# Ledger of designs, part 91: designed miniproteins, single chains, continued (3)

Each design is a single chain, and the fold is of that chain. pLDDT is the mean over its residues in the fold that is shown.

## One batch from the design tools (miniprotein)

Design m11146
Fold by ESMFold2-Fast:
Order: structure tokens, then C-alpha cells, then sequence
Structure m11146 (fold): chain A 100 residues (1-100)
């Protein structure tokens, strides 16, 4: 288990407990310490979901659009990860941004 995987576990736990400041820091740390493309995409998608839950929809959309620009050949992977890992409330919004 990598340091990024530990950061993601902390972030998800904090997110589920509505500890959004801790969740944000953990997801940001996971992005910085990501060793794989999948880990980096996953962490950025969770950060976008966090902003969406806080009502920061423009920030959430920007993260997703920046992710698509960073990995233009990975759109299908981004969709697959978003579909499987994101909280239901943020999932539909983020998938709609990806489909644009």
C-alpha cells in the first residue's frame, strides 16, 4: 500500500464523516504522492466530489476539466473510475462534465 493509498483512505473516511477540511488535505496529499495515473485521477475525482458537496460546483467542474486536459487519452479510464468510486450525489454531476 502506497502513501497515496493511505491518504485516500484518510480522505474518504473524513469525507464520509463530513470532516471536509481533513478530507481536502488528504485528497491533495494523495494527488502529490500519487505513484500511478490511476491514483492521481482517483484523488482528483474525489477532490472534485468534495467541492461539489460543499456547493463549489465551478471549482468541481474546473478540476474535472483540468483532469481531462492532463489525460486526454484517458477519458474512458476517468469515466470508469468516476462511475465506481464517487459518492452518488457527486457522481452524476461529474459524469455529466466528462460527457461535455
Amino acid sequence: MSRADVDMAIGIGAYLNKMYDIAKKAFEDAIERAETVEQRITAKLMLAALYYQQGKKEEAEKIVRDLLKEYPDQVELIKELASHILPKEARDFILKVIEK
Scores: mean pLDDT 85

Design m11147
Fold by ESMFold2-Fast:
Structure m11147 (fold): chain A 89 residues (1-89)
Amino acid sequence: MTQEQKEKFLKVLEEELDNSDLTEEEKQLVKQVVKQVLQEKGDLIKDPETLFNEIEKAVEDKLKAKGVSPVNVVTAVGIVFRAYLRAFG
């Protein structure tokens, strides 16, 4: 994944999060986790589906660990998936 593709995904993700009913804290957590996974694994994982699965799992695990409601966890994962499709689909 190129730096330009990472930046596009993060920008689209922020737009989708800003239009959601998630709390500001939950939005910040999602952005931080996605950015971290892209920085650590974005150039190492060549398969886009595998990279997305790593991002999804990291977001889900982090939000659950912070006590985010199951409904908001599902909402956050759906937002990440939509942002991924908008950036790369």
Scores: mean pLDDT 81

Design m11148
Fold by ESMFold2-Fast:
Structure m11148 (fold): chain A 57 residues (1-57)
Amino acid sequence: APLSEEETKRNSLIVKAANYLLQGKEEEARKLANEADPGKTYEAIKANVDAQKAFDA
């Protein structure tokens, strides 16, 4: 089934937040993650980005 418009919007914000974290723009990343889903979303994105950096190192 196609993603809902709301799911697509949340996924877009999550991708943008991850890109800001990769650039070291933690504050902007946190704002976007909180807009996508207030709660654990920022911590989940950060954990995934940190794991990716560790794998690439």
Scores: mean pLDDT 74

Design m11149
Fold by ESMFold2-Fast:
Structure m11149 (fold): chain A 99 residues (1-99)
Amino acid sequence: EEEEKEFLKKARAYAQAFGGNPEVVAQLIEQLKPLLQSNDVNTVLTAVLILGELASVPEAKIPLINAGAIPLLIPLLEHPDPNVSSTALTTLSSLISVL
């Protein structure tokens, strides 16, 4: 949806501005945790897409790893929705590439 597209664009802009700040990234991960563990597929998909946009910003990758993004993504690889599992795999691969 157009609103979802604008939200992801804003999330990316925010990640570019603040992705190097470990405190801000840790706070975002804490806010995403309950969404990623939701029983609502659309909520989980939105949360993993947000995490994916954050992980696409080079300066955000190490702060995300340090905030525990990798252990949050691993269970999502087994999610029954293929959009959730594929987005989680892409995001995890992107984060691991800087290790």
Scores: mean pLDDT 77

Design m11150
Fold by ESMFold2-Fast:
Structure m11150 (fold): chain A 68 residues (1-68)
Amino acid sequence: KEVEELQKKAEDYRKKANEAFAKAIGHRLRALQGTPEERARHQAEADRYTSEANEYKKKAEELIEKIK
């Protein structure tokens, strides 16, 4: 059960990473158009979501390493 709990937590983190990455892509596409202010805002959001996605991916990998 301990291994199953770690696997579930890792999958939850992967899901969060995928969701954050999808949001980052959306904001990057929006940063290619609009006013300079809109582009800057979307670029900042894209960077934030990319960092968040990388953090969740890291957490998922750490949990998988514990299962090995």
Scores: mean pLDDT 82

Design m11151
Fold by ESMFold2-Fast:
Structure m11151 (fold): chain A 89 residues (1-89)
Amino acid sequence: MKYKATITTKDGKTVEVEADVSGLTPEQVARAISAASGAKVTVTDAEGNTATVDYDPSAEIPIELLPLAIAARRLAKPGDEIHVTLEKV
């Protein structure tokens, strides 16, 4: 299932990325993005479920989340806060 992910930084910078997050929980997405970027990540899915993860360097990044991980790493630096909103398209 195709999703549009919107990554927003604390400074209001925004990037949209298409990703297949089917079968992944908001917490799993937040952990992967946090591991990639070093940021504190809050993910909100299309159903309104929310998960927040502080940076955990031990987390593995699923291949399906690589586009999101790359975008987050380019937008955020370690210690930043980012929000990710998932919309089904």
Scores: mean pLDDT 78

Design m11152
Fold by ESMFold2-Fast:
Structure m11152 (fold): chain A 79 residues (1-79)
Amino acid sequence: MIELHMRFLLEYGDEGGLWEIWVGDPEELKARAEQVRAIGEATPGIESLEIRLDEEKGVLTVKVTGSREAVRAFADAYA
């Protein structure tokens, strides 16, 4: 069984955070990536949204950069 994880790297001002979500289904991982894109596009003040898949590790990394308010709104909307 391939273990799949989503790893969020949140960057805003002098603060940031890391959170990880375990995802056991490759199709769910793909659906979550689409949700992340949609929320990022809908959130004002997001400067950068980078999504990368590490196929060897089975980890989807999402890096979100923007204002504190925007990154918090993004995290709240996704959670």
Scores: mean pLDDT 67

Design m11153
Fold by ESMFold2-Fast:
Structure m11153 (fold): chain A 59 residues (1-59)
Amino acid sequence: MSVEEFLKSINMEEYYENFIKGGYTTLEEVKKLKGGDFWRIGITDIEHQKKLQEALKSL
């Protein structure tokens, strides 16, 4: 499963470029994301951050 496929599965494919430009090119790297990291890669919506965090726990 790719980062793009993961984001598409939760209807958040719009953030694909944010993850890639932030250096999160694999799911293993994305799984290491902590709350403050979302702000650094330009994901500023708190509800979207929460949804991403919950989805990452299921991987």
Scores: mean pLDDT 81

Design m11154
Fold by ESMFold2-Fast:
Structure m11154 (fold): chain A 86 residues (1-86)
Amino acid sequence: SAKVDPEEVYRKIFNDETPGVKVEEIAPGVILVTFELRGKTYRVEIDYVNKKVSLLDENGNLLKEFDLQEDPYLTAKEIAEFLNSL
């Protein structure tokens, strides 16, 4: 299987113009992004207030929590590394 690319994760999570992603504000400063990656559906909650990023499976189960770094590409890289460890 091809490894998950950090740049692809970055575009899907932090670029709302990326095709095939759904973006919803679910609370003030909290954005839910739903996307597909390598045939699986994931959800990510980006909490800009508490500077947290939660990776969820298709059923809404928490897989892992990350810190929202000042450079969001670094957070996307950590998410990609986690997904490649599964």
Scores: mean pLDDT 85

Design m11155
Fold by ESMFold2-Fast:
Order: structure tokens, then sequence, then C-alpha cells
Structure m11155 (fold): chain A 121 residues (1-121)
């Protein structure tokens, strides 16, 4: 099931159906956050979604989420930063940026971004 959602997300991204791709990729990551096949497919889907619409804050956020779950914290920070630049009102993107920075030991920046997320919620 989760692999099917990730594969469908990749297909929709390749068709330029960015919103549908993001939704399915996010569902796949929630169902199987530690499955390496789901993580690999989700990274591919999110990268394709960003290529199809680089102005989609949600596409950048799901790309960051996939890298965060894969343990690639520096890449996750980079992609979440793009997401909050495009949509500074996305409280979840700020929270996820804080999580990635906490994993890198950057506690002051992490706390600041958690505070921003809380203010937006």
Amino acid sequence: MAKELALRGLIYAQQGRVDESVRLTREALKLAPNDPDVLGLSVRAARAAVRADPSSSQAWRVLGEAYLLAGAYKKAVEYYTKAVELDPSDSQAWRNLGEALRQLGQYDDSQRYFDISRQLS
C-alpha cells in the first residue's frame, strides 16, 4: 500500500499534477516512515514535483520531510528553508525545520523556528 502511494505520487509529479503528488507522497511517508523503498520513491516523487513546480512550497516541504526521515538533515534544512521562503505561514514547515536543526545540534536556531511555528498555529 505505502509503496503504491509513493509510486502514484511519482507518476502524478511526472504528469505535472503537483498537489496530488504531494498529498500521496506525504501519505506514503506517514504509513511507512522507515521503509527504504518508500523513502527512495518519495524522494524521487518530491524531486519530480519540485521540478514540475518550483514555486510549490508544499513540494519543497515534502522533499524536506523525505530527507528528514532518511536522516539527511542538512538537505532537509535546505529544502524546508525553501518551503518557508515560499510560504512563511506554513507552521508545519517551520516545525520541521526546527526538528532538522535539532538533529544537527543547532539548538538556538531550532528553538527560534519552533517558536515561529507555535505563533502561526
Scores: mean pLDDT 89

Design m11156
Fold by ESMFold2-Fast:
Structure m11156 (fold): chain A 90 residues (1-90)
Amino acid sequence: LSEYLQLVRPKPELLELLKSAGATKEVYTLGEVESLLIYYLIKEKLLDPENPTLVDLSGTKLGELFGVDEADLRSPEFQEKLRSLLTVIP
């Protein structure tokens, strides 16, 4: 839970994607970024209702940004990719 309260600044490519999901700020908590990504996936109809943790990102902007064709949103690998697109604010 404390990790989800960590303040982060998305890199420009991620920030543009988050803005398309309704983001208006420059600084977010990690939890807010994750919530915006989930909202983006729902809005773009990329989230599979039968398996909401596994997302097909092939041919998508998010897949291009993360360099993956498929992502498990709960995996450590996805979390590492997400953190590589964020600047942590101490």
Scores: mean pLDDT 74

Design m11157
Fold by ESMFold2-Fast:
Structure m11157 (fold): chain A 94 residues (1-94)
Amino acid sequence: SPEEEARIEKLKEEALKLLGQLVSLYVDMIVAAEDGNREELAKLRKQFDEVSEKLKKVIEELKATGNPEYKAFADAMEELVEELKKRIDEVEKA
C-alpha cells in the first residue's frame, strides 16, 4: 500500500542516518584511542551503544515487513553493525 511504502522508506532513511552516525562515532573512537583520551573514548562508546540500540529497533521493524528486499537490506545493516562492534572492542583493548 502507499502508506506501507512510505513507512518503509522512512525506516530505510532512518536506518541510513543511524548507520552514518555509528560510522562517524567509530572513526572518532579510533582517534580518541590513538590520543590516549580514555574519557572521550568512554563517552563515544556510550553514544555508539545508544545509536546502535536505535538502529537495532529500525532493523527489526524492516525485518517484520516480510518483504525479501527489506530483509536483505536489514540483514546487511545488522552484519555491518556487528563488524563495527567487534572493531570497537579491539580499539578499546589497545
Scores: mean pLDDT 87

Design m11158
Fold by ESMFold2-Fast:
Structure m11158 (fold): chain A 68 residues (1-68)
Amino acid sequence: GGGNLPGSVIDAMLDAGTTTVSVVLSSVEQAREFVERYPQIKKVILRGDDVTDEVVQALEDRGIEVIK
């Protein structure tokens, strides 16, 4: 899978009607901030080896489907 996505690319994908995004989130705080900034997202593909159950739970608590 490709590298990190800049915020401008995520914004362009969401403007195109995309509700699924591939991102790297390393903490629960980052996951919560991401959801609050991009409430249109319904599905997240998590990248990286540091994905914890707490990060997954934080996303699912907001109604987001998580793929690892």
Scores: mean pLDDT 71

Design m11159
Fold by ESMFold2-Fast:
Order: C-alpha cells, then sequence, then structure tokens
Structure m11159 (fold): chain A 93 residues (1-93)
C-alpha cells in the first residue's frame, strides 16, 4: 500500500521562497511522478515543481512563489503511469 506524507511547507517572506517536502512509502518497488501545487484564495493553482521518485524516497522542492494568504496550502499529487494514485495536502507555516 502506498502512503504519502507532506510536511508543513516553509515560506521565507524575505526571499519569497517556498519549500515543500514529501515522503512516499510503499511495499512495492514503483517509480512515481510527484507534482507540487500551491493553492491560495484568489489565485489559480501554481506548479511548484515536478520530479520522479521511487518508493521510500523523500523529495524536497524549493521555488519562488508569492504567499500572501493565510489559507495557502501545498498539495502533492503522486501519479503512476499518468494516473493519480495518491494526494496529500499541507498548510504553509
Amino acid sequence: MTKVVVEPAKYDAATGTLTATVSIFSDENIEYTVSFLVRSEGHAPRVLGTAKAKSNETLTFTAPVVVDSPDTTVEALVAKDGKLVERATAKVE
């Protein structure tokens, strides 16, 4: 079974930089495509980053993004062969 954990994302207001971390746990030796989306009120969803990860790996993305809403969240979308298999959401701290 695949389990995805997203840590609370860290925002540095001085640099306008957001850091998001996801860990993927699976009993299968599978390669996933992971995409991070930033969601906030009044803005269209923004792609923070996309990378490939194997089971039992941790991915960290750091990218410039404006976070001006307390309701901002980061969503990790985990896909296998172009199909979404798991998603997890964390708030921005």
Scores: mean pLDDT 77

Design m11160
Fold by ESMFold2-Fast:
Structure m11160 (fold): chain A 73 residues (1-73)
Amino acid sequence: SRTGVGTNAVAVGNDLRLEVDGVAAVVDIDTGILRLADGTVAQALVNGVSVGSLSPEEAVKAADGAEIELIPV
């Protein structure tokens, strides 16, 4: 799997918007699927927990400043 540090995490509707190693990313909070601006699509995990299993508030707190694991889908 690929990993990167999440920064500037904000919840916007059903999306978590952030940067992963400085690359713009959007996570669908209902699925945990992350799309990077470089075209990467992956399941996003923080500390082994899917971002899609968290509330928007929990997802922001968990992802901001944290190592995010990207599992290809």
Scores: mean pLDDT 85

Design m11161
Fold by ESMFold2-Fast:
Structure m11161 (fold): chain A 78 residues (1-78)
Amino acid sequence: SEDVELLKKELEEYKKKFEEVKEKLKKEQQEKIEEGLKLLEQVLTALETGAPVDGLYGSVPLLEKIEEGKKLIEEGLK
């Protein structure tokens, strides 16, 4: 779906940016980015296995996991 392809593109862009700046980041920043990337990968896996974007991963909405994942990455990259 278009949402899956967009999330894949965003995830790859975040991974590329992380690799470019990784050596300059503090350990705490690296850990935040890695946690955020993990959350986005969990969402991507759920969507690729047929979950709707407005669905749940366990008890947590997938949209909330996307927002939290992006937030962690953006905070870590600052």
Scores: mean pLDDT 80

Design m11162
Fold by ESMFold2-Fast:
Structure m11162 (fold): chain A 107 residues (1-107)
Amino acid sequence: SMEEQKKFLEEAIDHEKFHIKALEEAKKSGDEEAMLTALEGLIKDEREHAERFKELGLEEAAKLEEELAKRLEELLKDESLSPEEKVEEAIKLERETRKKLEELLKE
């Protein structure tokens, strides 16, 4: 239903705000293990969001979350980047995706 679609879009946007804060806190801690754990948690949540958006018929939102998850996985595997640099790029990608999801929510 449209109500279920709207509710889940709002929940996904709130989860992205939570993940941005978690990544920023991990970065401030200087704990590289915490940074990587936060990034792995984000990837898992984005994949779960993509699956749920597909179930709800929100194909554009699902594609945005799938593309984000794939980019974050490539980022996590990039041995040329420090954990801090990975977290900084992840925050940027999250903010960009959140803005696009917010556009889908607003008429």
Scores: mean pLDDT 86

Design m11163
Fold by ESMFold2-Fast:
Order: C-alpha cells, then sequence, then structure tokens
Structure m11163 (fold): chain A 98 residues (1-98)
C-alpha cells in the first residue's frame, strides 16, 4: 500500500539519521577515520535522498550506502552489526512495498 511505502521510507531515513549521530560520536571518541568516512557517506546519501520521490529508490540508495559503509567500518565492531541489521531491515522493507 502507499501508506506502507511512505512508512518504510520514513523509518529508514530516521535510522540513517541515528547512524550519522552514532558515527559522529564514535569519531569524536576514537579518532578513527573510518567513522568519519562512514558519516560522510550517510550525509551524502541523505542529501541525495531529499531529491527522490520514489520510496523504492530511497530504499535502494540506503542499501547501497550501507553496503559501502560496511566496507569501511572495523570488522567485528558493534557498528558492523548495526549496519548488517539495518541492511536486513531494508531487504524486508523492499519485499513489503513490492
Amino acid sequence: SEKEKIRQEVVVKLELVGLSTQFELLYRKTGDPAYKEALELILKANKEMSKLSDPMEVLELAEKTLEEILKVVPEGSPAEKEIKRLLEHIKEAKERIE
């Protein structure tokens, strides 16, 4: 349904905002450049998402962005686990709206 499409888009956008805050805090605490790179990838994606009207295109951009972030965050970190969880959520969201 149209309501479900909008709901899934809003939820994913809010989760990305939450991740950007987490990466900013992690960068401030650790100084690890991986968290700064992850933050910059999310900020770029959020700017690109603001130009999209199709919820599916928003979910696809979010998925691609998280896959790129997964390559830069430390292996075995809590951040890696959170990103993998959100990627699974996005896959489920795509199934619900198609």
Scores: mean pLDDT 84

Design m11164
Fold by ESMFold2-Fast:
Structure m11164 (fold): chain A 78 residues (1-78)
Amino acid sequence: KEDEELTKKVIERVKYLMEKEGLPFEEAVIRAVKEVQEENKRYLNGKLFLEGLLKLARSYGDEEFVAWLEKQIEKLKK
């Protein structure tokens, strides 16, 4: 599905920016969203994007960011 593929592209770009360019997580997210949306001329699905970020934040062990993302996802459950 296109929304899932776009979300995966953003998450992969976040990982690249953090691991290769040394950007902090927040800055990497902002830059990745901007670059991927510009390249694809499409806006992210908010729920899928937050779920993708949650998986990535868990992999980095950022418990505070995980808790914040879980709260945002709860707001979008409908």
Scores: mean pLDDT 73

Design m11165
Fold by ESMFold2-Fast:
Order: structure tokens, then C-alpha cells, then sequence
Structure m11165 (fold): chain A 65 residues (1-65)
């Protein structure tokens, strides 16, 4: 549906705002973000992104490249 497309687009925008992102994968209700590095700024943005995604009914999973 249109709402599903808007949710996916919003989730991708939130995911790429975390930091140096190598890859974003969305499967069902799970958003997997592959990060190139993890520093203090990225950790802070990650916490913010997790809250935003959870408010949309999505789960954030983080992987390092």
C-alpha cells in the first residue's frame, strides 16, 4: 500500500542519517543498517534512529562492515 511505501522511505531516510552507512536492508518490520564505523556521534544518532523507527513499528538491527 501507499502507507507501506511511505513507511519504507521514511525508514531508509532515518537509517542513512545515522552516520557512514555502507548498506540498508529492510525485511518486514526489521531495518538492518551496516555501518562503516562506530564512534560516539554515530552511537548517539543510532539511539535517536532506534527511537524513531520503534515509533513506526520497526526494529533496528546494526551490523559493522
Amino acid sequence: SRDDVLREVSARIIAVSIGEVAKVRIEGDEVTVTLKKLDADTERRLAEAKQALEAMGLKLRVELE
Scores: mean pLDDT 83

Design m11166
Fold by ESMFold2-Fast:
Structure m11166 (fold): chain A 100 residues (1-100)
Amino acid sequence: MSPKDRFKKIHDYSSQIGQVIQDFKDGKISSDQAQQQIQSIMDKMISLIKDKKVQDQMNKIVQQGIQYMQQGNNDKAITYFGRASRIGVDYGQKEVNKDK
């Protein structure tokens, strides 16, 4: 898969995570449903990251987000999911910029 194709997929997954968070905030899905959907999408996004240090950083932040959500700290969980998603998008953009 090319860097541009990976970036497009990472961006698509980032948008899906944002939609799951919005659906949760709007009360359309439960906390448990949001956790399951975010884990699934994040696993797919992280699988596209070819830098092991970035993968490990994203996995750690996602795990922390899930823990906060399980504790009922939804605001902090959303912040952590947003951070992990941003790291993935930033990584994808940097790969595209190197592949000139």
Scores: mean pLDDT 87

Design m11167
Fold by ESMFold2-Fast:
Structure m11167 (fold): chain A 70 residues (1-70)
Amino acid sequence: SPQLQQRIQQLQGQIASEQAAKADVDAQIAAYRAANAPEYRILLLQSVRDSTQFVIDRMQQKLQSLQEEL
């Protein structure tokens, strides 16, 4: 349905936004490693990355379910 296609497109946009946010965190981790930053700072960013990945995974599962309803 057109309504289902619109929901799929909206969710794809949200996933792309979260993936961009994760890429920014990955860049920060790389910069901190290059600067020999204390390990606790890197671990904090890794926790943020892992939380963002969890959100992405959940949204991708929902996207697959919506696509199967087409």
Scores: mean pLDDT 89

Design m11168
Fold by ESMFold2-Fast:
Structure m11168 (fold): chain A 76 residues (1-76)
Amino acid sequence: MARERAILAALIAKNMGESERDVRAIATYAAAKAELSPEVAKEVRQLVNDGASLEEIKERFPGLDVEAVEEALRAA
């Protein structure tokens, strides 16, 4: 499930010493890969790396559970 995968990905990235931005990108990628497709997940990750907000990503990809990503980032 997207929420569980996003939380796990965020915790692993944080434990490996990744930056806050990279943790966000990794969590968002995990959720997008689970709910959309690997191709869309790569595009979403690139947008986050380019500084896109989760709100902008939600507008472009309404099928992504952005709330699950936000909860994962707060839990990590």
Scores: mean pLDDT 74

Design m11169
Fold by ESMFold2-Fast:
Structure m11169 (fold): chain A 72 residues (1-72)
Amino acid sequence: NLKLSPKEITVKKGEKVTLTLSGASGPARLFKNGEFIGTATSSVEIEVKEDALFGAVADGKVSDTTKIKVEN
């Protein structure tokens, strides 16, 4: 089962968040608001500038959506 963690997190604008990927046998494709942003293996560090939804696709599977909220 492909999983991206955490499910939801609130951070300050410009902070970096590590999303952990599990259940993939190789690199996963990472998406932000439905747009491809890159590949990841076991974890992804992202700079958060606005509220966004993240997901991953690997091995014909789609992860649950991760929601990131930004507070100033």
Scores: mean pLDDT 81

Design m11170
Fold by ESMFold2-Fast:
Structure m11170 (fold): chain A 72 residues (1-72)
Amino acid sequence: MSPEAKEALERGEELFARGDYAGARREYLKALGLDPSNVRAHEGYIRALEAEGRVAEARAARENLAKRLAAQ
């Protein structure tokens, strides 16, 4: 992946680890915008949504990841 996508992914993981789930979600979305095929970024985004209690959005994101994995 690009250096920018990797940096966004790593920032998302750091923010998640310190409990900033909204910040983590924004960085994971940035990583997905730069590298839409990155499974780790999809998993982080889903995890951040679940931590925020955004259950319906987490379900939709999980379904999108499943479709992407099935296409490979």
Scores: mean pLDDT 83

Design m11171
Fold by ESMFold2-Fast:
Structure m11171 (fold): chain A 64 residues (1-64)
Amino acid sequence: SAVEEAVLHVVREFVRRFGKGAALESLLAAARGIASGIADRHGLSPEERERLVALAEEEVRRLH
């Protein structure tokens, strides 16, 4: 979906710019914030927000 693509794009850019030498937990916290913020802007349900957060965290772990 466009929302999932937006989350992945922002997370990938964040990791590219700030990921080198950063602790994994710091990157995961940032990814959770990014996904939650995008979900809130789109008025998504709590369940859809949780799915976006999980998607963002999975992408961080994949890139780390």
Scores: mean pLDDT 87

Design m11172
Fold by ESMFold2-Fast:
Structure m11172 (fold): chain A 94 residues (1-94)
Amino acid sequence: MELVQKAKELLERAVELARETVERAGRGDASVTPELVKKELEEAERLFQEGVRLLEEALESVDLPEETRQELERLIRETREVLEEAKELLKPHL
């Protein structure tokens, strides 16, 4: 399903961006300024919100199997958890 696939790609990009920012900050990368951290977290949040919107649209527009619906709900929850953990870990760099 095109909407589900696009949503998964957006959520994966949000997770990757958040994790990369945390890793770079943890290494003491001098290029990881408060401005960069804020920008990257804002972009990750934007990707997450877009992904959630597409998944909500897919859940409404198609009669999805219960298993698929549960997988999508789990993906949203896990992505949100990664973003919240990244925000917490990056607080010293804000």
Scores: mean pLDDT 80

Design m11173
Fold by ESMFold2-Fast:
Structure m11173 (fold): chain A 100 residues (1-100)
Amino acid sequence: SLEEEKKKLEEEIKEYEAKLPENPEESNLKLAEAYAELAMIAYKEGDWEKFEEYLKKATEYEKKSGRYNLTLEVTVGVLLIEAAVKKDEELAKLVSEASK
C-alpha cells in the first residue's frame, strides 16, 4: 500500500540522514531517491504542497551528492512528459521550478 511505502521511505530517510557524516555521497544520493519516491506518492494522493516540498528536497540532496540520481531524473522526465501530454501548465511549472 502507499501508506506502507511512505513509512518505509520515512525510515530510510532517517537512516541515511544518520549516515551523512560517514558516507556523504551515497547518503545524499539515497536521500534524493527517497524524496523523489515520496514526491510521486504525494502527487498520486493529490497533495501538491508535499509534492513540491519533496521534489525540492530530492533536487537539493542530488546537488549535494555531486551526482545524478536515476530515480529523480526519470521522475522529473516522466512528470514533464505527462504535463506536456495533458497540457498541464501548473504541473510543468512546479516540476521545472522544483528541479532547478
Scores: mean pLDDT 85

Design m11174
Fold by ESMFold2-Fast:
Structure m11174 (fold): chain A 93 residues (1-93)
Amino acid sequence: SERREHLIEQLEATRRVIEAILAGDLEAAAEVLREMLEKRAEIANLPEEEREKYLAEGEAKIPGILEELLANTTPEELEALLAEIDRKLEELR
């Protein structure tokens, strides 16, 4: 149940990132990616010093992640990923 709830949250967050990219709102996409990093650090129960380092390193990588997604995926591929995520969410609910 807890794994299922966590998977649903992760898929919903990924969906929000893709929707933001398709809308051309890279700031919104970056914000969701930041939220995902914070959630990941929380679940991993990292010590404070390791958590700060993890979040700082993750933050620094966000622009590169968005650039790679924009360079390597088409809007059609992103729309297909949304459909796949929606199907997966239906199965998990």
Scores: mean pLDDT 83

Design m11175
Fold by ESMFold2-Fast:
Structure m11175 (fold): chain A 55 residues (1-55)
Amino acid sequence: MPKDLLEMAVSLLKTMSDEEALILLSLLTDEQKKQLLKLLDDNEKKRAVKLLSQM
C-alpha cells in the first residue's frame, strides 16, 4: 500500500465509527495493518488494537 493511501486511511479512521473502522481493518492484510498502526497516535492505536482483537 502506498504511504499516501495509508495517511488517507489514518485520517478516515479518526472520523469513522467503530463499525466502519472494523470493516476497513477487515479488508487490510496483516502487513497493511502493521503499517497503518505505525502511523496512528497512541489513542487511535489503542482503539485499532481493541477493534482488531474483536475480529
Scores: mean pLDDT 76

Design m11176
Fold by ESMFold2-Fast:
Structure m11176 (fold): chain A 97 residues (1-97)
Amino acid sequence: NLKEKILERLKKEGIKVHPVVVEDVVYVYKVDGIEGVRELLRLAEEGDFEGAMALIDRARESLLTKSPVPVSFSPEAQEQLLRDYAAAARVLLELLK
């Protein structure tokens, strides 16, 4: 299971990431492939929260038939989420070598 491999690598690196964040990155990979994950990593590293969330929401809609739920995040929570998405995306790209 790709999700479990990502979670194990993050744990070994001492990075705490919620399983939902890893699931989101795997959804992007399933819908948009490696290039989608690279784009997510770039957006997260650039601090583009809206761009990162748009990419994830499109992947979720494609696979889960769920409408996006509007959630308000503080700036600090947005920065933490972007760091978590960047870490998970980087680990996924390393595992796909």
Scores: mean pLDDT 81

Design m11177
Fold by ESMFold2-Fast:
Structure m11177 (fold): chain A 83 residues (1-83)
Amino acid sequence: SAGVEAAREAARLGKEGKLTGRQGLDRSREAARTSGKSPLARGTAEGMAGIAYGVGLASGLSDGEAAELAGRAGADALANMPD
């Protein structure tokens, strides 16, 4: 769950404007990579975070809002995938 917590923290910091959207996305992906979960779970979380960030920006969200969406998507993917 440490990876899930780190991804949620990245989402919160992005929402608070303490990270740029790209920094929030990068922290979410790093949380997935260092989570200790399976390669499939890590890859899924990284992919979902990237997709959510891109879709958020394309939908007119701010950089911080897109980072929040990316962090939540990554955290949800990690939480729902096995170790």
Scores: mean pLDDT 77

Design m11178
Fold by ESMFold2-Fast:
Structure m11178 (fold): chain A 85 residues (1-85)
Amino acid sequence: SERARAEGELTGLLIRLLLEEGLSLEEAEERVLEEGRRRGAEEEARRVVEIFRLKEEIKELLKNDTPENREKARELAKELEELIE
């Protein structure tokens, strides 16, 4: 779908800004939201940013692999699943 294509392209932009251009997460997120607005895909941009933030938080929690962090990561994973639908 056009929505899925926009989300994929905006996800690619976010990753490029972080890895190739060396922007902070906050700066990269703002750039993705700006690009979404310019393209008329601002809702897709918001979803991309929110999905990425949840994935990052899950990864950070699992970096210190405790039972408490696993439980919190599981809760965030459920929230992520709801957004991906």
Scores: mean pLDDT 84

Design m11179
Fold by ESMFold2-Fast:
Structure m11179 (fold): chain A 71 residues (1-71)
Amino acid sequence: SMKEEIERLLKELALAILEGDVARAKAAVDRLYSLGVISEEERRAIIDAIEAGDVARALALLRQIAKRLGL
């Protein structure tokens, strides 16, 4: 289902952020954006945090997105 795909992508994104895998994290964010489940503003904010190496901020943004999606 779409919900299972979104949950899988959010988990993949969290792991990529924790592992410092910028390319993998960006790919997951872009996939979430392509599915229409995050806004351009959310995409930009989380990519900026990932590129800055700010793991805490990237994870906080991810949690906010997950909460908005009811996950």
Scores: mean pLDDT 88

Design m11180
Fold by ESMFold2-Fast:
Structure m11180 (fold): chain A 67 residues (1-67)
Amino acid sequence: AKEAVEKGIENVKKLSAEQSREALFRTSGILKSKGEYEASKIAEEGAKTAKTKEEAVKALEEALKKT
């Protein structure tokens, strides 16, 4: 579980800030569909507020901690 999460985060780090925000929006939708409402909300807020790919990755890490 933890190892898979770490690999996912490293992959997102290779994306642009815009692509990372898009990934956060997609992740938010997936989490919401699975009933993970708290994690979904964190990912959605990250997608709206992240100005750099590093901030987007941080938001994704926080969302994954709540799953």
Scores: mean pLDDT 71

